Designed miniproteins, single chains, continued (4). Designs and how they scored, part 63

Each design is a single chain, and the fold is of that chain. pLDDT is the mean over its residues in the fold that is shown.

## One batch from the design tools (miniprotein)

Design m14182
Fold by ESMFold2-Fast:
Structure m14182 (fold): chain A 97 residues (1-97)
Amino acid sequence: SMEEGRRLWLEAEILLGMAHLIYGVFKLLYDKGKATIEEAEEILKKLRELEEELRELLERALELGAVTEEEVERMLAEVEEIIKEIEEKIKELKEKE
């Protein structure tokens, strides 16, 4: 039970790290004026899919007592923040057209 929960938590941590890396790469391209609307929308779609997978893993880890509700809310909030930042950058790219 606890070992399974620990594995799920580690998997969730990897997914969260991946979301941050994806955002970091996107922001680097955006700041250099190399990001496209199509690329940003595809990244946003993939991050939404990652958010759903992260939520499922965290819910299972919470059921096993391996994480707290506060940690679950914190990790999901981090991914939601990344998604919102990309959505804002897509709006800016559309204004430049």
Scores: mean pLDDT 86

Design m14183
Fold by ESMFold2-Fast:
Structure m14183 (fold): chain A 94 residues (1-94)
Amino acid sequence: SERARIEAEIQARVEEAAAKVQEVLATKTPEEARRFMARQMAELARYAAELFREHDPEIAEYLERVAEIYERAAETGDYEAAAAELRALGAEWE
């Protein structure tokens, strides 16, 4: 299944991101770690959106919006606003 292949590629990228986050948590300040995590989430969402673009454009659009929220959080440091936007987005896509 093409979807199974896409999901496996996303999972591998998630595992890579988790390893990087652990390193940052060990070596950086909590603020730097939070910004790094937000950037990693944005990169993961962008990557997943690209993989889904031809197979499921609706999921790709959703993931692009998720990426934009995390990119904004990394830029502003407003993680409460990001959490609210993610909850609202999730409700739209139920």
Scores: mean pLDDT 84

Design m14184
Fold by ESMFold2-Fast:
Formats: sequence, structure tokens, C-alpha cells
Structure m14184 (fold): chain A 102 residues (1-102)
Amino acid sequence: SEKKKLLLKAIGLTLRAIGLELDGERTGDARLYLEAARDYIEAARLYLEVGDREMAIKLAEEAIRAAQRAIELARERGDEELIKEAEELIEEAKRVIEEAKE
């Protein structure tokens, strides 16, 4: 089933994102939060594809939180490139929420 394959991929991405956030908290590495945000957005899009709008919104909101944390850490280090990438991910996550709410 195509839907089952998409759901398994979304679950795997969500679990990886959680692990990346835990590692980011432990290490203070902004890039780990940025990678977590990317995984949450991809997972949210997959949940949208299978019609689970509630999960798509929830994971897109988690992506925004992870990206905001990446921005905080990147500002401390003056990493303007990472800040821009995180801001772009926030805008992508907002679009997923918009699509899920119709």
C-alpha cells in the first residue's frame, strides 16, 4: 500500500527529528535543530499526502519550534547563513499549516 509506505516514512522522519533535537539540546549544535526542522517538515508533508491534517499541523508546529531554537543558537555564534536557512524552514512549515487548514 502506497499510503502505508508514506506513513512508515513519516514515522521514521519524526523519530529521527526527535533524536536530532535531543542531540542538539545535549551539544548546543544549531545544525541539529535545523536538520530536525527539515525532517519535521518532510514528515508533515507526508501526513498531508495521506490526509492526516491534524498530524501535519502538529509536526509543522514542531518544525517551527526546532527552527526557532536553531536561530537562537546561531545568533549566539553569528551564523547568518544558518539563521537564513532556519527562517526559510519556518516559512515552509507555515505553508504546510496553511494547506492543512485549507
Scores: mean pLDDT 92

Design m14185
Fold by ESMFold2-Fast:
Structure m14185 (fold): chain A 67 residues (1-67)
Amino acid sequence: EIDEIVAELAELLGLTPEQVERIRKTLETYPWLISNAKKYIEDLRTRFPESEVLKKVREELEKERAA
């Protein structure tokens, strides 16, 4: 899902909401870039394994806010 890819890129790269929307539109316009984005996310996670911990912490905080 494009939204999920954009959300992961925003977390890993610290993107602003404006940048997030531009990337979303780009991926919708050029779907073949989705595979490149996924590979880039995988490369970033390999270099920075701690990002997995940050993702889990973020998910836990979001669940608590929703309750």
Scores: mean pLDDT 67

Design m14186
Fold by ESMFold2-Fast:
Structure m14186 (fold): chain A 98 residues (1-98)
Amino acid sequence: DRLKALFDELAKIQEEIKKYDEKVANYVTGLAEAILRGDFEKAEEYVKNIPDFLKPIAEEYLKKARELRSQGADFDTRAELALEFAKKVLEKVKEIEK
């Protein structure tokens, strides 16, 4: 199942982020799930409360998610965006940890 593979990859990325910062991992999961559901009110709340060093990335991906919604993008397209967001956060966390 393609969806299971995407969720499994997202879970692995969350576990990697959690090794650095559990609070950040929780924000990433919450925002990724909000993007997947198309829950923009919840997504905006996560962006508002995410740590400042991640706000530019979170704002960029929220904007992309809204653009995808305006284009009528399917669940698979939103899932790919959510996964890309999680990967970008992991890269940023790795940069600042050293």
Scores: mean pLDDT 80

Design m14187
Fold by ESMFold2-Fast:
Structure m14187 (fold): chain A 75 residues (1-75)
Amino acid sequence: AAEALRLAARRLEEAGLHEMAALAREAADVVAAGGPTEPQGEALYAAAETLSDEEKRRALEAIAAANEEYARAAA
């Protein structure tokens, strides 16, 4: 479960979205520890709302690519 968030963090970092990448890494650590992720989810959503349309598109592409990579690796 944490792997998808770690992949998303890596791709967000590569896209130049450093704040969202840091939040995704924090969420991955919380998931790995079995803790609640609601605070990290809210923080990611709030950060996303401050992005430009171009940055939002890059963030969505990064997350989608990470999810696709994770799904393909799990198949």
Scores: mean pLDDT 73

Design m14188
Fold by ESMFold2-Fast:
Structure m14188 (fold): chain A 53 residues (1-53)
Amino acid sequence: MTEEELQKVYQKEYQNAYEAFNGRTFPDDLAQKMAQTIAEETVKGERAVQANK
């Protein structure tokens, strides 16, 4: 994947996770942190697959 594609994956995963956690009564700041962690781990996984291809 290109860096632009990875950034799109990050944004999509962040948004999906944020909405899921925020909808489950998590405080907004905690939902944001959890969404960031999930998005970062997803991008890290994609980078690892690309690097170890």
Scores: mean pLDDT 75

Design m14189
Fold by ESMFold2-Fast:
Structure m14189 (fold): chain A 85 residues (1-85)
Amino acid sequence: SPELLKQLQELSDEIDEIAENDGDLSEYEELKKKLEELLEKAKDDPLLSRAVEGLILRVEAIMLWKEDQEKASAFLRAALKEVLS
């Protein structure tokens, strides 16, 4: 769906904006909820679902980074590998 792909791009851009502005954990938590809603809408599109799952992992990695940078680095590498594959 073009509409779902646009939502994916907008949420991806929002992750970058929050990261660049050193946003707090609550901003990432709200973004994760939006990604989970998009994942439910994308359930019949395996490629789009995989891309959304990759962004969820990226958000989780960033959140862990703010709590524990060492743990976050491992998850971020895994999330980036998933999205870039």
Scores: mean pLDDT 81

Design m14190
Fold by ESMFold2-Fast:
Structure m14190 (fold): chain A 72 residues (1-72)
Amino acid sequence: MEFEELKRRLIELGDQLAKEYEAAGDLEKARQVVTDTVGTLIRGIGLDIEDKDEAIRYLREKVREYERELAA
């Protein structure tokens, strides 16, 4: 449940961040955010298979990274 909430939050923040870069005319960064979000989700799913608590910590840190970038 917490893992699914973190995935949802990461997708939401990644979409918002990509839209803000697009609105600023930085299409290269907008595309990079989309690519990074997909890569982070794939890695998080792989970690969840091995250690759910590690996957939760990993996604939580990635969510914080996006929140910091949006606040800047």
Scores: mean pLDDT 84

Design m14191
Fold by ESMFold2-Fast:
Structure m14191 (fold): chain A 62 residues (1-62)
Amino acid sequence: SNPLDGLPKDVIIKLIVQDFNAAVKDNDAEGARRALEAAKKYAPEMPAKLREALEQKVQDLE
């Protein structure tokens, strides 16, 4: 059901980040939030600095 199913974790993370950046560029707060939640789920070991940057961008859209 999820288009990310079966992809390698690194590829999933890259696609989520690309989707997040596209949502931010399009000023889509809801899309950015969905991408951030997916990033937390698929990459819980993501560097704290990257997570903080993503969280800040979501806040900036609100």
Scores: mean pLDDT 78

Design m14192
Fold by ESMFold2-Fast:
Structure m14192 (fold): chain A 97 residues (1-97)
Amino acid sequence: DELARLVAQVKAGKELIEKVRRGTLTDEDIERYAKALGIDPETIRAFAARDLAAWQTVMDKLSQIYREARKATLDDAEYAALAEKVRESGLPPFELE
């Protein structure tokens, strides 16, 4: 499912940024996020080292992923409203079925 792929990529992008911010990015993380985001591991390593060209490449890729996710499903407000309704029903958070 393309939606499940986009959701996984958004999550991977958020985790990558947080780990780079904290300085906790490992070699295993680099390989994992490179595969998830479709970016070269060397580019992610350079991004973590604050290389400008690598930063631009990673940010462009993340922007593309976020735009695709927005177009493929509900916007954040609509998604949040739907998630609230699911919580009110006592169901677990959405599994994309």
Scores: mean pLDDT 67

Design m14193
Fold by ESMFold2-Fast:
Structure m14193 (fold): chain A 64 residues (1-64)
Amino acid sequence: MRDPRVEEAQRRMRAAGFPVGPITGEEGQQVLDIQRVLAANGYTGPIDGVFDDAVWEALRRLFP
């Protein structure tokens, strides 16, 4: 299922100069890539391809 937060996350990362794939808003590989970037920057949650509230909060702190 498409999640508007995933699209927003991809847009914010792209604006910050991070390479992102097509902006689709779908979970899976795109969310895994987001979680890997966040993990390199202090995110300690699972890297499972699921975009949850913890991932969204970590993203908003790193990419305001």
Scores: mean pLDDT 74

Design m14194
Fold by ESMFold2-Fast:
Structure m14194 (fold): chain A 95 residues (1-95)
Amino acid sequence: SAKERIVKLLEEILEYLRRRGFRPEVIEKVEEKIELLRTEDLSLEEIEALMHEIAELVIGEAERQRLSPEELAELRAFVVEKLREAERILTEAAE
C-alpha cells in the first residue's frame, strides 16, 4: 500500500538521522510522526503535510547544530530525494 511505502521511506530517514548522530529528542519526534501515520487514517494531503513537517524539523535541527555547508547540502539533497519519492507514491495512490 502507499501508506506502507511512505512508512518505509520515513524509516529510511530515521536510520539516516541515527547514523548522523541527531539528538534523541529529534529522533523521538520523527518516531511519533511515523506512529501517527501507522495508527491514523490520514488523507493523502495530510500525509504530504506530515512528510514536509518531518523535512522542516530535520533541516531546522541540522542548521541549529551548525553542520558544515557540505554536510547541510548532503542532508538537504537526501531529504529532497525522499520527498520526491513520497510525492511519486502519493500521486500513484491518488490515481
Scores: mean pLDDT 82

Design m14195
Fold by ESMFold2-Fast:
Structure m14195 (fold): chain A 68 residues (1-68)
Amino acid sequence: IRAIGRAVKANASDSAALAAIQAMVEAEGTASLEQLRDIAIAVVKANEDASTAEATTKAIDEAAEKAE
């Protein structure tokens, strides 16, 4: 998640998206799978760049599935 958050952060142009990515990175291993997905959705909504949004959502979904 840290590496994914860093890559998405490099392409984000909105401070709200960056804040959501930061929260996602900090919550790694402590938040429930649903909470991690909610953070990813918030990043997608804050960032209108389809490429960046898709990468973030897919990464979170993969991390959530791999966790269990």
Scores: mean pLDDT 56

Design m14196
Fold by ESMFold2-Fast:
Structure m14196 (fold): chain A 74 residues (1-74)
Amino acid sequence: SMADIEAQMRAILDEYLARMAEIEEEIKRNGVTDELIARRSAVEREALTRFRDLLGDFEEAVRRYAALLREAQA
């Protein structure tokens, strides 16, 4: 359902923000390092991948529902 997709998007966002907050706190304590920059990029890439996968699932669900509606009206 749309509510389930929204809940999953929120969960991905919340996890991303929590992990980014941890990295930013570490930067404040220790300064910017190549390791922390790489970890930040990895966290961002993971979140974007999860969002893309979720959107792909949503688009597929919409396509299947549209096909079902067309079949029912034929």
Scores: mean pLDDT 80

Design m14197
Fold by ESMFold2-Fast:
Structure m14197 (fold): chain A 79 residues (1-79)
Amino acid sequence: VQELFEKLGDEYRADPENMSPEQQVLLRILEAAQRLLDEQPGEGEPAAVEAAIALLEEAIANGDTSLKPVLDALKEEAA
């Protein structure tokens, strides 16, 4: 999970000048999840995954459907 968040964050940060509003929202979600992981290493991982899923589902419900593959990937890794 932490490795996935780091990989996605690095990918979006690689092209900051071409970052879309949706990618900026995704980065914010990933940073929030990463903070939870940092606060409770190992013990915080389930909570961080749950929070990231909830934030992604909310963003998708608000119209950011491009984030759906990220949500699906997180759900698969959590299973």
Scores: mean pLDDT 65

Design m14198
Fold by ESMFold2-Fast:
Structure m14198 (fold): chain A 106 residues (1-106)
Amino acid sequence: SWIDEAVERLSEIIYRIIKLVGLEKAKELLLEILKPRLSEEVLEDVKEDLEVILKKFKDDPEAAADLMAKVIMKALIEEGASKEEIEEIIEELERKAKEIEEERRK
């Protein structure tokens, strides 16, 4: 399923971001990217779900990333996001990960 592939790609990118900036800043970056693409009500639900994931999986960033990816994909599908819009979000997150990696290059 293209959805399963998108979840795997999102999970990998989110995990990279978590390793670079930690769980809290990763949550903030995800919410910033999603804000223009989700209704206020759905965005609030995503924020609450991400906060629960941070508390339960603070010592398991790989599991946190997978669950965050699933929450985000569910929200985007519920809002009627197209495959192309989801691809744009994945590409924007990939750009953010690379930008942070480059800034931390010593």
Scores: mean pLDDT 87

Design m14199
Fold by ESMFold2-Fast:
Structure m14199 (fold): chain A 100 residues (1-100)
Amino acid sequence: SLLEQLKKEIEELKEFLREYVEDEEVVKKLEELLEKIEELAEENTIEGYEKAIELEEEMSKLLTEYFKENPDIDPVVAATLTILNSGIYFTLLAMKRKLK
């Protein structure tokens, strides 16, 4: 199911954040956003998905700010974080579209 896919994508991003992001406060903030995204998606409502998508946009902003503040970050790590985050966004869009 798309919900199972979303939960797997969230866990994969959390594992990658813990492994490669050295700023524990940034990791904690991103993980808290991911937990809220999962809760909102589990509501299975248009309003829940819209709010989850807004939090996903906040995730993208925080990652972009982190990369700007840490320009020496491994480009492969930065690319992987961006790809994993985008995967969550597209899964949320697909879940929302099913309620059309």
Scores: mean pLDDT 88

Design m14200
Fold by ESMFold2-Fast:
Structure m14200 (fold): chain A 83 residues (1-83)
Amino acid sequence: SEVEAREKVIELLEKAIEALRAGDAERAIEHLEEAKRLLEESNLPGAKTLEGIIELVREGRLGEAIAFAAMEVAILKRLIEKS
């Protein structure tokens, strides 16, 4: 279901945020790419947002990446609450 897909994306984004807070950019990118793939396979919006976050990580802009990832988690949680 869309709810189950969004719950898994939230889990992956929270793991990415933990990796970013630890300074582990490589691990963060792995989680973000898996989350992006799941959104694309589930035909859900947000894949372009995650690509933007991945680019921030690649540029070393980890604080901004954390902020945008946290915002995306908040958006997805709100979408699940409406379901």
Scores: mean pLDDT 88

Design m14201
Fold by ESMFold2-Fast:
Structure m14201 (fold): chain A 83 residues (1-83)
Amino acid sequence: MGPLGRRVLEAEILLSMALMRLAIAKSSGEITEEDLEKAEAMLEEAIATLRELLPVTPLREEAEALLRQAEAALEEVRRLREE
């Protein structure tokens, strides 16, 4: 995997960590502000990385799919914070 592929993987890891945190919080029945804040930070970092990579990565389709997933997850986090 080249350097650009590693950065896509790093963004995927951040997305996975955010989704896992949200899933654990949902399964507990108690979603804390800390869970939402940390998930939002991870998703924002993943989105920023993927947006920088889109014009230069040969994995454009994969990066676009991850970006869509991260943006959808961020919208859910923001909705949960606003209730």
Scores: mean pLDDT 81

Design m14202
Fold by ESMFold2-Fast:
Structure m14202 (fold): chain A 59 residues (1-59)
Amino acid sequence: SSSTISSLQGQIDRARDDIRTLRDLLGTAPPHVRPAIEAGIRDLESQVSQLEQQLSSVS
C-alpha cells in the first residue's frame, strides 16, 4: 500500500540522517568513543538494507 511505502521510505530517510550525524561525530570523537559510533553506523546501515529490501517487495 502507499501508506506502507511512505512509512518505509520515512524510516530509511531517518536512518540515513542518523548515519550522517554519526559519521560527523566520528570525525571529532576521542579514540575511546569511536568503536561505539562505528557499531551504531553498522547497525543503521544493516537496518537501511533490510528496509530497502522490504520496500522492494511491496513496491
Scores: mean pLDDT 86

Design m14203
Fold by ESMFold2-Fast:
Structure m14203 (fold): chain A 140 residues (1-140)
Amino acid sequence: SLLEKALEIENDTSKSKAVKFVEILQLLFRKPVRELEDTDEAVIEALAEIFTANGMSPEKAREYAEKILEAIKALPEDTPVSVVVYALFRVLTGKEGYENFKPIFFPVLEPLLDASGASEEEVERVEKIIREKLGFTAKW
């Protein structure tokens, strides 16, 4: 199942959090999961390719890929990758211009969050870090 494949990626101790994040996104977007070099540039390139394939301009895709990598690096090392993916989609769906990444992924991502055992408070903390790194803050 998609959940089993995502959990296998999350539990791979040979890969960085950023590489695992890209592989889970490739899985969610139904792209082949390719061997990825564990470098910032390889991660940025792979993220930008996913965003461009889903309707984002190449320039904007690269800018957002860079900011997303910075957000991942700012998170506690023990933050589950599934929580990062879920929090990122919650942040992006609240922002104008990301409508094409909406709502079909949330019914998939919620079972991934449940499997991680993370609380809503943990997800909200991760969302706050992502919002701050992407250059916007919660308004409520």
Scores: mean pLDDT 74

Design m14204
Fold by ESMFold2-Fast:
Structure m14204 (fold): chain A 74 residues (1-74)
Amino acid sequence: SLSLLERLLYAASHWPDLSPEQRAALEAAIAAYLNTRRAVKANNASPEEAKKALGAAEAALTATIDRVLPDLPA
């Protein structure tokens, strides 16, 4: 399976070929992920809370990429 970084690089490499709706969905998902990272840092979360929040945010971003780009390579 692809890592989150590999998924983001795949999305970036195919960005010009994506529909406006696909780009909007990916931009929103990336913004949500970055907002979670900023919130964890700003709130000085415990290591356990940070791991849980970032793990959930990474899973959500991964799910959105997989939904928007179903033809991801194996």
Scores: mean pLDDT 80

Design m14205
Fold by ESMFold2-Fast:
Structure m14205 (fold): chain A 94 residues (1-94)
Amino acid sequence: LLDRARELKEQALKEKDRFRIEELRALMHMLYAVATDKKVREEISKIKELDNAKVPEAIAKQKEVVRKSGAPNADTVIELLDLVEQVELHILSL
């Protein structure tokens, strides 16, 4: 799962077509959803501040919830969030 996410991130950062980058971002978000525990996702969805947060702030808050969850794959989910952040920031720079 992480190897696929890293591959998608590398592809997104090399893409010049915004539509293609958005497709790759969507695939990365699907990987994040599959890897993230349902209860952790529900806790994240309750954080109203995420709706107005800048990308780095939103990612940092989500990483905190994942870290505190004690989930066995928390490190994997946190790395996925770091990869998602890089793609989101790339889109904003275009």
Scores: mean pLDDT 75

Design m14206
Fold by ESMFold2-Fast:
Structure m14206 (fold): chain A 99 residues (1-99)
Amino acid sequence: KGIEAAKRGDLGSALTLANELFDQGNYEEAAKTYRAVADVSTDKQTAADSLYNAGESYLKIGNYEEAAESYERAADLYESLGHTKMAEMLREKAKELRE
């Protein structure tokens, strides 16, 4: 449902649903919905924030590889926005998750 909303360009509804899924402890569906928002968003800030939230969601369920990948993608976008320290922090966090 959230993934379908994101694919239709309804990013607000997709983000609201992803946040609700996270609050309910449905981290797997939350992560997928946040990733879908990031994949279709044309706004780099929204995409970066959604990838960060996807990483946090994957981390909650112990999916460390997907969490690391999401943090690395968020870091690339944050760096392109001039948020260099945030990008560095997320890249280090991703590296730790792969150890």
Scores: mean pLDDT 85

Design m14207
Fold by ESMFold2-Fast:
Structure m14207 (fold): chain A 88 residues (1-88)
Amino acid sequence: MLKEIEEKAKEFEKYLIEVEKVDEEEAKKLAELLKKQGIVYEAIQKGELTEEAAKAILEIAEELKKQGLELPPEAVELVEKAKEVLEK
């Protein structure tokens, strides 16, 4: 799974630069955060999503929305799962 997480992070970085025209440094930081969220997604698959991990996912989504960026499908799925965990 690490390889798949790395590939998704690279695709997201490319999407931010080529489609959203985000600065390369900013896009790289956002892609690194998505990579960390991919690791969190593995924990969700095993039914172990923590409240802290869910909050981190929402914080990333809020930063992307604040910059007017559209979330890729993978990030949308992570956000929805995070909301489910926090809506107890």
Scores: mean pLDDT 67

Design m14208
Fold by ESMFold2-Fast:
Structure m14208 (fold): chain A 91 residues (1-91)
Amino acid sequence: SIEYDKKLIEYLLSLPPEEVRDIVEFMLRLDFRGYEAGVITDEELARTLALIRILRKKYPDLLSPETQARVDELYEKLKELVDKIEKELTK
């Protein structure tokens, strides 16, 4: 839910940057694998990418360069869904 995701963002931003990085890198690793396996939908992946884009506004160096490149690649593919979710999360 949007309410859950907003609270998740607040919670993650309250943690030390090192912990946020570890959590986010783990989440992305699972979601990328699930997406490649067809278990995670475009909408579910777009939600994770929207969360990451919001976190990166506060922490530009949050992700490793390799993970950032993959996020950017998938963002281009799912841009319309990600932008829609990001807009709802930032209301």
Scores: mean pLDDT 87

Design m14209
Fold by ESMFold2-Fast:
Structure m14209 (fold): chain A 106 residues (1-106)
Amino acid sequence: SKDEKLKELIEKIKKKLQEIADLFEEAGMTELAKEIRERIKNIKSVSDAISAVSFVEYYRLSYELGLYSDVPELKKLTDPEVRKRFAELVEELRKLIDEIQELKKE
């Protein structure tokens, strides 16, 4: 059951990451959407899932700090509603990672 719960959490993480990729594609961030989709395809473990979430959290921080030199497509994230939804999805992903970490302590 613990392994089944971990698998369910990983699938939820993949689904949330896919929502971010769709959101980015609609905003014209096609290269970032492609990178996120590629990372989703490569999630085979809890470690891969954590890595993928950390990847989008890093882009959220880069965006909030206005540091775009490594990720110029983030400049396209100008719509306040898209920005708000991205932030919500990243917070939801963090909660899922916290659930995985708590399950692994048991």
Scores: mean pLDDT 85

Design m14210
Fold by ESMFold2-Fast:
Structure m14210 (fold): chain A 82 residues (1-82)
Amino acid sequence: AEELLEEAEKLLEEARKLIEEGGDKNEAAQLAGIAFNLAMEAIKAGGDKERALEIMREVAKLLRELGLEDGAKAVEEEIKKL
């Protein structure tokens, strides 16, 4: 569970760097999506739920910055179910 959260945070940091450097926005979105899935798996594995929820909120914010509003809303809906 801890390893999943660490990997999710690392991928989210990589996605943020891609956006800041003007890199591939599609790759940034994909990394954010993987981070969301890892955070969800961490919750299922009995990991730190608050840390996982924070990661998911950052994913939603990042997707909005990329213009992926529907994706951001989908993540926020999943957060509300938890």
Scores: mean pLDDT 84

Design m14211
Fold by ESMFold2-Fast:
Structure m14211 (fold): chain A 63 residues (1-63)
Amino acid sequence: MAEKLAEELEGKSLGEAVVIALRFADEHGLTPEQRTALARLAAQYAQGKISKEELIAGVESLL
């Protein structure tokens, strides 16, 4: 699951990445706190601040 999200986020703009992450959170029934954390991870990845490996690890830690 986290790996598929990482693939969808690859090459996306900051705005697109956040929208994709929020949709993923809604599809998986995540809490508001998890949803916010996921959007933050997606934004950091889109900005090149974290690696794909760090994104996957962060997403898995939220699930």
Scores: mean pLDDT 82

Design m14212
Fold by ESMFold2-Fast:
Structure m14212 (fold): chain A 86 residues (1-86)
Amino acid sequence: SPEELAKKLAEVLLSKNPDPSKVTLQEIMALDRASEEERKAFFEALKKYLEGKLTPTVRLNLKSLGIFLKNLGFDKVAEELEKLAE
């Protein structure tokens, strides 16, 4: 589900040693082509899991993931990740 994927991504982003292999990047990329409702559910859940935990390191991890996905053409997901990083 979008909520379970958001939880997994939050765990990676909050880790002292983030391992992107623990999150299926293909599932995150698929959200760019998913319905607006599925993307909204994912990012609302991600915001909730990151509440009060947006340290400079976590913000940098979000920005880095956003840049990576934007370079691959996944603009919608990248834009939402960049908004979360602010």
Scores: mean pLDDT 79

Design m14213
Fold by ESMFold2-Fast:
Structure m14213 (fold): chain A 68 residues (1-68)
Amino acid sequence: SAALEAIRGAVITATVQAAAPELSDDQLLQLGLQLQAKGDALEGSITDPAAFEAALREAAAAIRAATL
């Protein structure tokens, strides 16, 4: 849905931009790809926009913390 796509874009953009000063270009690319894959998986299982945003933000924080 357009709402889920907008939420995905906003969460991924904010997460990557916040990480940009701390990570290499290769790490930022890997982070972005992992966030896109997680967003796709969650969009397939969660249809409610608020629940999707909460789940994606939690997953994004965990993926970012795991990115070395």
Scores: mean pLDDT 85

Design m14214
Fold by ESMFold2-Fast:
Structure m14214 (fold): chain A 96 residues (1-96)
Amino acid sequence: MEEPTAEELVYAAILAFMNGDLERARALLEKALELDPNFAVARWYLKLLEDPSAVTPELAEEAQKQINELVEELKKLTQEERNELVRRARELYENS
């Protein structure tokens, strides 16, 4: 299997989080941070899962900025590319 990127792991973690699978979401976020310790969205989501009160306004702002950038990039993708991203995220979630 090709090594996943931090971004792919974060998308998988978001899918796990939306499905209520907090343990897998945490594992995926921890792996994402091993690849990119500065991934603000991963740091923000991990703190939300462990201790929401520890989320600083600065971290929340940085995570929101990164989310906006990721959303803009997703808008540039074709439907086929988005479907592939969702498939990849699902596979990473199921294998976490």
Scores: mean pLDDT 79

Design m14215
Fold by ESMFold2-Fast:
Structure m14215 (fold): chain A 96 residues (1-96)
Amino acid sequence: MEEAEKAIEEARKAIENGDLDSVIKALQRGLDIAAELLRQGRYDEAARVFKEIYELGLEALDKIEATPEQKRELARLVMAASIGYVAAEIEKRLAE
């Protein structure tokens, strides 16, 4: 979880600095961590991380000027986070 919190904080700082390449790297790291949490059955933690990555990705799309390629990559990360969040929430309900 500290690794996920670090990735989220790195993404926030990169957004504040307008550094989209750093945003993309941090969000991808967060997604990889959330996917691993999901595989481990840590559904609450996975859902929380996916939701934060989704929100940060949308914020970056709104605030930072980007090339079409960067916008497509950022959109991919946002979509992946939304799918992961839904999967984690469903798995959590099935595990009860």
Scores: mean pLDDT 87

